# Designed miniproteins, single chains, continued (3), part 62

Each design is a single chain, and the fold is of that chain. pLDDT is the mean over its residues in the fold that is shown.

## One batch from the design tools (miniprotein)

Design m10265
Fold by ESMFold2-Fast:
Structure m10265 (fold): chain A 81 residues (1-81)
Amino acid sequence: PSEKELEAEIKLAMARMMVSIVKRFFDKLETKEEIEEAIKLLEKAIELAKEAIELDPSLREEAEELIKEAEKLIEELKKKL
């Protein structure tokens, strides 16, 4: 793969990791500070997924699914505030 394709894959992998971390700890996030930090992590994941699409448009479907999952988690976290 090209350097841009590799960078896109790395960014998408990082975004997946961030979403997975929040999903794993979702039920343990109890303080306002913990919830706000989790929301920021998900916002960063969305940013990375969008950058991955820009670098490699072939990742669009995969990245858009991750963005939707992250947006849903942000909405669920905001309900805990």
Scores: mean pLDDT 89

Design m10266
Fold by ESMFold2-Fast:
Structure m10266 (fold): chain A 74 residues (1-74)
Amino acid sequence: MVPKPKSEPSVPAIYYNGLDISPFLEYADPALREETLLEGVRMISEKLFKSAEELTEVKGVGPEAAEKIYEHLF
């Protein structure tokens, strides 16, 4: 049996390669969430992005969202 966490987070967390990628869903354009999540995972899996500006290449991620996601992940 695996121990169950004693406290539950207020929001569900999604992890990819050990990183919490929930901010992609939180700050992304709701109409483009799936594309934003897939592109974010691509950036994390292929090469660690070095600046928030690189996240703006993801459709649905604006400059403010990119900064918040980058700060949350790194």
Scores: mean pLDDT 62

Design m10267
Fold by ESMFold2-Fast:
Structure m10267 (fold): chain A 65 residues (1-65)
Amino acid sequence: IGDEARELLRRAEELGNRRGVELARQGLEHYRRGDLESARRYVEQARRAVREAERLNEEVLARQG
């Protein structure tokens, strides 16, 4: 969970995805507080946001090439 939250935060920051960054930061914060249940929910939401952003970027890149 903590490692997943850190990786998702890094990826969301690289994508400039504000929602992904906020969700990943919340997941990491809850993990640090020992609230693993909330941390997992935020990590799942961040993963979805990052995946959607990556998919859109890949589609745009494919159309440009």
Scores: mean pLDDT 77

Design m10269
Fold by ESMFold2-Fast:
Structure m10269 (fold): chain A 78 residues (1-78)
Amino acid sequence: SELEEAVRRAEEALREARAAGDTRAEALALAALGAGYALLGDYEAARRYLREAGRLLGVPEEHVERLFELARKEAEKL
């Protein structure tokens, strides 16, 4: 499925970013994993990944929570 493939690509991107020490790329890969898991209905994993990405990017927790709720509501429409 497209979602499973997107999660797989994001996991690959996360491994590559960590191997390269690229904090920005790591945060973006974590954000992609968060979005992917939210679309799969795994909200616990989605929230964890989005919080980690937010910390690396210096995004306030309240902003991350707003993004998470938006993603969750969009997933409910699918």
Scores: mean pLDDT 81

Design m10270
Fold by ESMFold2-Fast:
Structure m10270 (fold): chain A 81 residues (1-81)
Amino acid sequence: MEEILELAKKADEYAQKAVKAYEEGNYKEALEYLEKAIELAKEAIEAVEKSDLPEEEKEELIKGLEQGIESLKKKKEEIEK
């Protein structure tokens, strides 16, 4: 569980940095932070899948992470235009 929590926390921190960079007009940095956040969230999903957590908890965590990734991808697409 610690690895999953650490990856999710890092993903959230990078997502927050991306939003701040975007608001400051630093689009290149925002894109780099979004990409890192997406990568960390994907690693968190893999960690959940490989964990010994109950299936119900795995489904909830994966769903949350997938929703997060989708949101980050939409923000990335908007900046890349």
Scores: mean pLDDT 82

Design m10271
Fold by ESMFold2-Fast:
Structure m10271 (fold): chain A 81 residues (1-81)
Amino acid sequence: MRAEEEERRRREILELDMEAGVLAVEAAVLLVVAEKEGDEERKRLAEEALRLVREAEEAIRAGDLERARALLEEARRLLEE
């Protein structure tokens, strides 16, 4: 076992978990604002972003960090539009 490899993986997991948490909060805020404004398109985007964050968290738990990173990037893109 390589100690440095395990440390890098642990740090990557923590970074992805933190990013997922930030994106989940941003998506939840967008969802609340969209519901209050009656913006159905923005509400749909926020719901999709929350789904992607949930899938990313499942990928992190499964050890698929590449999949998790891709899902979080997709969620971020949705929240920017």
Scores: mean pLDDT 83

Design m10272
Fold by ESMFold2-Fast:
Structure m10272 (fold): chain A 89 residues (1-89)
Amino acid sequence: KEELLEELRRLTGEIVRIAEKKASDINAGVVAIATAVLLVSAQYADEETLRKLVEGARKAVERIKAAKNEQEILDIVTEFLKEANKIFE
């Protein structure tokens, strides 16, 4: 469980760093807050849930690296967070 939590922190941190580089300060701040809320929820998740979250975050990182503009970054992050919410259901 600890290794999956650290991997999720690493991947969400990478999402935030890319948003800070390619998006406005306000939108990068929104991404940072949203991922921080996800990480708080993930502390209470089981190992299977964490594996699904890590997989989703990894896919989001790959997509966001290829993003050409701020809107694509926001769309990718929004999709990842919606999928994460479904995993917690």
Scores: mean pLDDT 81

Design m10273
Fold by ESMFold2-Fast:
Structure m10273 (fold): chain A 64 residues (1-64)
Amino acid sequence: MKTYVVVADSDPERAVKKALELKKELGDEAEVIPVPGSVEQARELAEAIEKATGAEVELIELKE
């Protein structure tokens, strides 16, 4: 079963860059999702993924 990682940052470029770095590190079994926005939006997405898939979800908050 896939692990999902949600990366929260108000800066889209930082969110995408961090997500790409984590995807390279974690490999094919992990899906890394950049969320350009608030931590609250990222948390809602993480909860939705857990509910829909039953997969493990990790939330990473980047300082703005």
Scores: mean pLDDT 76

Design m10274
Fold by ESMFold2-Fast:
Structure m10274 (fold): chain A 97 residues (1-97)
Amino acid sequence: KKIEEKVIELLKKNGVPEEKIKELLEAVKNKDEVKAKKIALELLEEDPESPKAYLVLIAYYILSGKFEEAKELLEYAKEKGLLSEEVIEELEKIIEE
């Protein structure tokens, strides 16, 4: 699916480790939202203000077809200044697809 490739590339471009991306893809395949949240929490432990944590959760919702949850979390992250303008624009394009 074209959306999956774009999401993976966005995560890599924004410094999410390949190991974490693999764990995220397994969580999507297994419909394991708890695992996705654990990955985000591990990223927050490394940097409490980490944009990567929010990227991982938004990516989980997009890849799981939960576009409303993805939009809600993206708007929250945008309002709190947790993501760069470039990342917000890329995520909005992926969700609108």
Scores: mean pLDDT 81

Design m10275
Fold by ESMFold2-Fast:
Structure m10275 (fold): chain A 56 residues (1-56)
Amino acid sequence: MVEELAREALEAVRAGNLEEAKKLFTELFKKAQGLSDKEAEEQAEKAVKAVAARLA
């Protein structure tokens, strides 16, 4: 479920596991929006940075 991927990605960011969070967000965007691997990875990197900034 995409909701499980979103929760796991947020938990990874909170734990400081940013690389794991990026992988989880990449899978989330691929499943939710049908993005290519490259597009999903670019969106995942932006999402990780945005969430990390909000938690700082």
Scores: mean pLDDT 79

Design m10276
Fold by ESMFold2-Fast:
Structure m10276 (fold): chain A 68 residues (1-68)
Amino acid sequence: MKPSKEQLELEIELALLLMQLALEPDDRAVLERALETARRLKELAEKEGDEELARNAEEVVREVEARL
């Protein structure tokens, strides 16, 4: 299956946000942005049938929510 441009853009954005959180774990603005991006990526992955990506995005949602 070919990933959509939107999926690729969200995956890149989330990866960059998670890298920022590795350096500044308690940056609330980055945590909120990562949560929103992970939720959008999960929804898109579920629509496209990418079960692995949906699972990984859900794990990020849970981890970020636990820190907010």
Scores: mean pLDDT 81

Design m10277
Fold by ESMFold2-Fast:
Structure m10277 (fold): chain A 71 residues (1-71)
Amino acid sequence: LKEGIELYKQGKYVEAAKAAEEAIKRDPKNAQAYLLLGLSYTQAGESRKASEAFAKAVELDPNLKVPEELL
């Protein structure tokens, strides 16, 4: 996840999405990884995929906190 956040900060949104997908494979209930995936898809212009990722993030953690690194 940390690697994906760094990629996102560098503007490497496709690579950040890939890193988020790898984090999800390791922990399918990682709401923060779905949040990163949604943010990365938003920046890449993949609005439908972004919405699906955000919905999953909120479903997994209704009290979801955005990582401080992304704020």
Scores: mean pLDDT 77

Design m10278
Fold by ESMFold2-Fast:
Structure m10278 (fold): chain A 55 residues (1-55)
Amino acid sequence: SPIEKRVRELMERILELNDEAHAAEAAGDPQRVKEITARIDELVAELERLLAELA
């Protein structure tokens, strides 16, 4: 379904952003970590909304 496809895309993006957050943390860039974490939070909120629609 379109929702299942979007859920998969969101999960993939969240994983990519987590890798970027780890790289930024290792580089000592707290501002970049904060920006990436905020983006992850937005995608998680969308994922939770879509999962609620599937229930």
Scores: mean pLDDT 87

Design m10279
Fold by ESMFold2-Fast:
Structure m10279 (fold): chain A 71 residues (1-71)
Amino acid sequence: KEKGEEVARRAENLARVAEKLGDTELSEKARELAEQAREAARNNDVDKTEEIEKQVRELTAELAERYQARS
């Protein structure tokens, strides 16, 4: 329950950061994950919530790599 809401909030924050950095595609993916996380929370779907959390972590790492740029 709380986990799904937490994942949704993280995905929403990721979407905002990506949008501010001009990464519209990553921002859109993060918004979709936030909506899916809210859906999973409503359905008490723990497995789906965990899967979405992994995807949010992957997108966060991808954004960080793009932001750092290649040295």
Scores: mean pLDDT 78

Design m10280
Fold by ESMFold2-Fast:
Structure m10280 (fold): chain A 66 residues (1-66)
Amino acid sequence: ARKKEGKIDILEGSVESFRAMLRSIEKLMRENGEPEEVIEEERKKLEELIREAEKKNEKLKEEIEK
């Protein structure tokens, strides 16, 4: 059966996988010849999404542990 600790581990693992995917997207944009300013704006958007996911994970982690 899935325990509370297991749920937290999955949430943390999913964030790391998300970061890996976003790094691959950035690399693909560079390989496609996108301007650096466009890549940097996309990076900022992706970093914001990662930060939001981390905040959601912290809230869920606190709810799970209560």
Scores: mean pLDDT 72

Design m10281
Fold by ESMFold2-Fast:
Structure m10281 (fold): chain A 83 residues (1-83)
Amino acid sequence: SMSKQESLTRAISLAFRGIALLVEGKYEEALKEYKKAYEILKKSNAPKEDIASFLRMISIVYERLGKLEEAERYRKEAEELLA
């Protein structure tokens, strides 16, 4: 099983991969990497602030894809998590 530290390290690695994909204009692939990171952080009991950061990144990628309803849902989920 993955330790909390290992989960955070993996999530960070997936985030950097997502950023590289965004720079290449590969928004759907970047979305998959950020969603993987989000799931890892949720399962590892990561700080809510870290989870919210990934929800905001997912929202931004959906905006770049023109999927504004999906973007708004992830943005609101991040706000609700920190409420």
Scores: mean pLDDT 85

Design m10282
Fold by ESMFold2-Fast:
Structure m10282 (fold): chain A 80 residues (1-80)
Amino acid sequence: KEEEAKKLKEEAEELLKRGEEAEAAGRYAEAARLYREAGRKYKEAADLYESLGKKEEAKELLIKSVAAYIRAAGAEFEAA
């Protein structure tokens, strides 16, 4: 499961980067979707790290998840 948590974190980081690129290009609907996917992956990774007793890593990933969802909401607002 620790390998799964690391993979989810890496996938979330890539999705966040793609979302930032989409947002910079004015593709707000795509950016919002990518940010939501990143948020989901970060939260799933955080839950796994917490189950492994890695509370500091889990907290950092949960903060990143919340930040990604906030960015998704902002991009959705721009897309509307």
Scores: mean pLDDT 87

Design m10283
Fold by ESMFold2-Fast:
Structure m10283 (fold): chain A 80 residues (1-80)
Amino acid sequence: TLFEQGKYDEAAEAYKRAIELDPNFAKAWTNLAKVYIGQSKYDEAVKALKEALKLTPPNHPDRANLEDTLNKLLEAQERA
């Protein structure tokens, strides 16, 4: 709905501002990617997830979930 779209736009702007202040804030990149997925902006979501993964250590528990989400988005793009 238009109401849900407005919430995603506000969330995206908030995370973009957080990233402008601290580009190494991996959680902000992850949250921005989730917002883009909700908006079906998959190219932007892929870019944000790649940045989050660069900032997330190999041993971090969240890394597997980020990699899985990225792979699913890339597979969906190949099938489209």
Scores: mean pLDDT 80

Design m10284
Fold by ESMFold2-Fast:
Structure m10284 (fold): chain A 101 residues (1-101)
Amino acid sequence: MKKKEEEIKKIKEEIKRLLDSLFGVARTWARLSGDEEKLAEVEKLYREAKKKIEQSNDPKEMIKILKETVEKLRELGVIPEAVYNDFLERIKKLEEEYKKI
């Protein structure tokens, strides 16, 4: 069980890196839209996602939060289809790697 705590820390760090990358793209596209309300919503979603990830110790819950965040950003129109598909592929690989936890 000692190794499970280390694996949870590793997945949390990996999810945080994906989250930061995702919101980097979302902020850029929100700024390009000229819609201050979209930019505000992106920043709100980032704070909420980051808080939920920090509070979670369940890999499945953290992956679910990341998936829901990607979908919300897609609905908001701040990530292009190619980026959306890339992040879904990265999340799928993450799920497969951490299926054991």
Scores: mean pLDDT 81

Design m10285
Fold by ESMFold2-Fast:
Structure m10285 (fold): chain A 58 residues (1-58)
Amino acid sequence: MDIEEVEKELREFMKTASPVLQVHLASHLAVLRQYKELGNEEQAKKEAERMLELLKRL
């Protein structure tokens, strides 16, 4: 799974999301970016998968 593609999809979704949902998604994007910054690719992928699962439920 491409983490950058997931980030792009999340940012695109945020453009039409409610303010509350935007804050929630932004917090997850921050965590994902932190894992990438630390070089923890496995944790970044897991966070991206959790976000994709959240989007499927919305």
Scores: mean pLDDT 75

Design m10287
Fold by ESMFold2-Fast:
Order: C-alpha cells, then sequence, then structure tokens
Structure m10287 (fold): chain A 64 residues (1-64)
C-alpha cells in the first residue's frame, strides 16, 4: 500500500540518519494508516534525535 511505502521510506531514512526527511515520511505513513504503531514509534525516535523532546513523547505514547 502507499502507507507501507512511506513507512519503509521513513525507516530507510532513519537508518541513514536523515532525520528531517524520515519524519516527513513517517508522518505521511501515519496520515494514511494511523494504526501502524511502528510508524508512531519511528517518528518518536526521529523527533527525539531532532531535539523535539515534547513532540517525541506524544508520538511514543501513541505507539503504545
Amino acid sequence: SEAEKYFEEGARLLVEEKYEEAAKKYKKAIELDPENKMAWLGLGIVLEELGKLEEAKEYREKAL
């Protein structure tokens, strides 16, 4: 699905440490499939790496 493609792109960009691009892809994945808990977790990790700690906490809690 399109949501899966965005999730896979986000995960690849996270591994490449391209955090701003990874955040954009994970946000698209969540928009299309809000039940993808791994996308919420991935976005939380990326936001934490970007120093957006309060926003990261919100997305990590949604991953539970």
Scores: mean pLDDT 85

Design m10289
Fold by ESMFold2-Fast:
Structure m10289 (fold): chain A 98 residues (1-98)
Amino acid sequence: KESLLKLIERIEELLKELKKAIEEKDKEKALEILKEIETELGVLQLAMAVYGIKLPEIEKLTKLLKELKKAIEEGDYEKALKLVEEIEELVKKLKEKL
């Protein structure tokens, strides 16, 4: 549980950095941070699979991250901010279940 919580806390920190990059309209920085979030989420998914944990929130999180990447790539920073806030809420909910 503690190692999984640490991965989630890392994702929460990266989401805060991502939100700031989006507010600054720094597309390169936002995409770089998003790639780090995708990497950490991959590690979390593998760790959860080892423990037999399957949560529907992970599927939704993966879908929202893809939508977020598209919004950033298209320069739709208003949509990107709303998606980051939705992802933050989902990550908080996921943390409560671990």
Scores: mean pLDDT 83

Design m10290
Fold by ESMFold2-Fast:
Structure m10290 (fold): chain A 64 residues (1-64)
Amino acid sequence: MMTLEDFMRWVHENESLEKTQALGAEIRAALAAAGLVANGNTPLSEVAALPSLSAETKAAIAAF
């Protein structure tokens, strides 16, 4: 099962530092809005289900 850490590692290796930081900040904010603490071991499917994530971020997770 893919985790948030696996996804963020892939983003770090394939995207710019600016995009990686922006994506990480968006996911952290979405987790906080859902009452969750950011955890690298969180299942990626759980992250993708967060209602406050942008369509672009959800698409990026789905494509991973």
Scores: mean pLDDT 79

Design m10291
Fold by ESMFold2-Fast:
Structure m10291 (fold): chain A 70 residues (1-70)
Amino acid sequence: SMDRRALAKAIAAALLVVGAEFNLSLGKKETAERDAKEAIKLAEEALASGSPVARPIAERALEQAKKLLE
């Protein structure tokens, strides 16, 4: 269903945020920025779906990914 696709994108975004934080801790800034940008894209796609189940996961991932790019 569309909701399952949105949830999968939200979870993928959250995992990319974890990966970006890990890469940033290793000084891999370029890799972290790429992961954070992909997380933003997936989180925004999940939010655009309107899925209420995906929304809190996607919102959190989007917030965290944006902070990593600051």
Scores: mean pLDDT 89

Design m10293
Fold by ESMFold2-Fast:
Structure m10293 (fold): chain A 70 residues (1-70)
Amino acid sequence: MSERERLLKRIDEAVERALAGEDGPALQKAIDSGTPSEAARVRGLAATRELGREFRKTDKYKSIAEIAAG
């Protein structure tokens, strides 16, 4: 896969995780009520937020997670 294909796949997977989460119904409502371009923007923001949460679970942010869990 190209780097572009990898990034698009990660974005799609992040959106699916966001839709399956606690905010899923609210995100789905925003997607359903918006235009295709508005839906794409909502999906993009949801993916960015989800990828940010995933990044925080890396070894680099393990100490932050440990402090929050204490």
Scores: mean pLDDT 69

Design m10294
Fold by ESMFold2-Fast:
Structure m10294 (fold): chain A 70 residues (1-70)
Amino acid sequence: ASAGQGLLGAAEHLKENGATDEQVEGGIEGIKRLAELGAISEEEAKELIEALRNRDFDKAIEIAKEIAKK
């Protein structure tokens, strides 16, 4: 599966079930790891991290969908 598809599933799960601070920080660490591995760009990682910190899961879903299209 692509990194974008994994990120999409994670963002949808957080939107549906609510997100604890621990889950948001775990998501941020996962995004940082994907950027380190070159699976997503640094710019995509920054946008996703900002969306998660703001609890804007709709924005996170949109970004993940665009990554999945690549």
Scores: mean pLDDT 80

Design m10295
Fold by ESMFold2-Fast:
Structure m10295 (fold): chain A 66 residues (1-66)
Amino acid sequence: AEEYKKKGEELYKQGKYEEAIKYYDKALKLDPNYAEAYRNKAKALEKLGKYDEALEYLRKAIELEE
């Protein structure tokens, strides 16, 4: 899971937000409770202007950290 999250973060830094989300989704398939991957996916969705989707994934991250 961490390997895919790290690759997503590298893509995010390059401005490749949709590709970053693809790798965050791979991380979440391996670990559905990976709060940091949900937060990173939300950040990438914000960069794409998908604010409602970003908020949904941010809420999932917060729930997992309670």
Scores: mean pLDDT 83

Design m10296
Fold by ESMFold2-Fast:
Structure m10296 (fold): chain A 74 residues (1-74)
Amino acid sequence: MREFSERIVEEAREIKEEALKALKEGDILKAIGYMLRLIGLQFELELKAPEDKEALEELERLIEELLKAMKESE
């Protein structure tokens, strides 16, 4: 499960970067789309690797950082 958790977190980091780019471009709908993908990854990680608390906390942190950026872009 560790390899799976690491890949999910890596994918989440890439999605966060894409979402931040969309926000800089003013494409708020695209940024929302990426946020939904991050939430989907969190559910998948919780379902398949609920014991990997470090990975879950990291994914939550990535989502929180993106939410802050989205609020600041208002």
Scores: mean pLDDT 80

Design m10297
Fold by ESMFold2-Fast:
Structure m10297 (fold): chain A 73 residues (1-73)
Amino acid sequence: SALERAREAVERARRAAEEARRRGDREAALRAGVAAGLAGIALGVGLVVGDPEFAAEMAERAARAAEEAVREG
């Protein structure tokens, strides 16, 4: 379901932020952390407005941004 995709995306973003933090890369950790926060916001907004597809798309986009921040650092 779309909510399951959004939840998975939030978990992906969180893992990316944790990985950057464990590496001691402060800039990558900040960028990935912001992206993870945005993924969580997207899930919350989708639940409030009843648009789970929008939540999934935005959360997946944020998860990709978090993962890219870790790869760049």
Scores: mean pLDDT 80

Design m10298
Fold by ESMFold2-Fast:
Structure m10298 (fold): chain A 83 residues (1-83)
Amino acid sequence: EKYRPIVNEVVDEYIKQGKLKPEEKDDVIAYVLNKIESDPVKKKAFDAALKENEEAFRKGVKVIIDEYLENPEELKKKVPKLK
């Protein structure tokens, strides 16, 4: 998916800053991608930003991650059960 590499980079930045745990990475990436793809207006804006203004794309991803951090229940739905 064309968004995944930059979303991955931004999520890794949050992990490095201690704002996200490494085990949350895949769930947060999936959350961000779903948020972009489920909203036609957001999808068009992110498509344009990815081609013309990568910094605007990164800022948009950060807004979605920050929104997710205000509602961590979305992560709980996707946590894999281990052992």
Scores: mean pLDDT 74

Design m10299
Fold by ESMFold2-Fast:
Structure m10299 (fold): chain A 61 residues (1-61)
Amino acid sequence: SMEEAEKLIEEAVEAAKAGDFKRALEAYVRLQTEFPDDEEAHRRAAEAIREAAAPYREKAA
């Protein structure tokens, strides 16, 4: 349902903002798998993960 999609978006956004990149990505993958037609939801989750990932990518060993 749309409510379930929204919950996955929220989980991805919250995890990404908290720096839990792995959890954010897992929620994003689940969102794409269960709600493949919700392009807006995918975009919102991807943007949050991208923002959170930026500093971690720069600090890569």
Scores: mean pLDDT 74

Design m10300
Fold by ESMFold2-Fast:
Parts: C-alpha cells; sequence; structure tokens
Structure m10300 (fold): chain A 64 residues (1-64)
C-alpha cells in the first residue's frame, strides 16, 4: 500500500479517538465503535501495527 494511504488511515483513527474523547459516550458505545472502526480500517488496507495502535487507544478510553 502507498505510504500516503497509511497516513490518511492513521489520521482517521486519531480523529475518531478525538471525537470519542470530546463526546464522552458510554464504555459500551466506545467499545462498539472502536471494534467497528478497527474492522473498517483493516478492510481499507491499514497495517496490523496501525490497527493495534488504534485498539490500544480505544482500550485506554474504556479503562477511564
Amino acid sequence: MKPENQEILEALGRAVIGILKATKPSKEEIEEWGKRFAERLREKGASEELIEEFKKEVEKLVEE
């Protein structure tokens, strides 16, 4: 995959985490959205490293 595509997917993941932090949804909603978006990132060709980093950020939000 082209490097630009990975950067765009990483930026989208960070934007989703930022929105979740700002909106403060329930832990269940954070987990549901996190799982759904991680799968979408994988479908769009995100690297496993990018997906794992995104999952870690979602887990941090759930643990708060």
Scores: mean pLDDT 76

Design m10301
Fold by ESMFold2-Fast:
Structure m10301 (fold): chain A 68 residues (1-68)
Amino acid sequence: GLDEAIKLMTDALKSGKGTITVTLSDGTVDVTEASDPTKSTGMILRVIGEQPEKVTVTVDDDTRTFYN
């Protein structure tokens, strides 16, 4: 679920490693690098606030997808 996505996103953002892909309910896709200071801080708040359809987190070769 989304709680697992938020935990993994938090770990990625804290480490500054990985790519986060958020898919909104309207089909809009937003891609953010965990190392990007401009987007990193707001990304978790955006996921909580907008309740996206799915979140994908990729760190190195490990990709995990979570559905709302």
Scores: mean pLDDT 72

Design m10302
Fold by ESMFold2-Fast:
Structure m10302 (fold): chain A 95 residues (1-95)
Amino acid sequence: MSEDARADIEAARELLEEARRLIEEMRRSEDEEEWRRLARQAAQVLTAAYILAVAAIFEAERAGDKELLEEAKRVLEEARRLAEELDRLVAEREA
């Protein structure tokens, strides 16, 4: 069993859920300083999730666990999508 890959996937999913909450708070924030603080926190959380998802991919590949590999790839794709959404919100606010 690829317990390391599963642990990293689970940790990454928790961080992605936190990132989604931060992004939703950004959309509701009318305060410039709060908005910038939330953006920095979301970026940091997404970076951590990305690192864990990449680690899970390598661990799943080494273990030969195709189901965990596909799961890790989905988590990585979700992290990329949220990062792109964050980047768009930052660009829109600073325009």
Scores: mean pLDDT 86

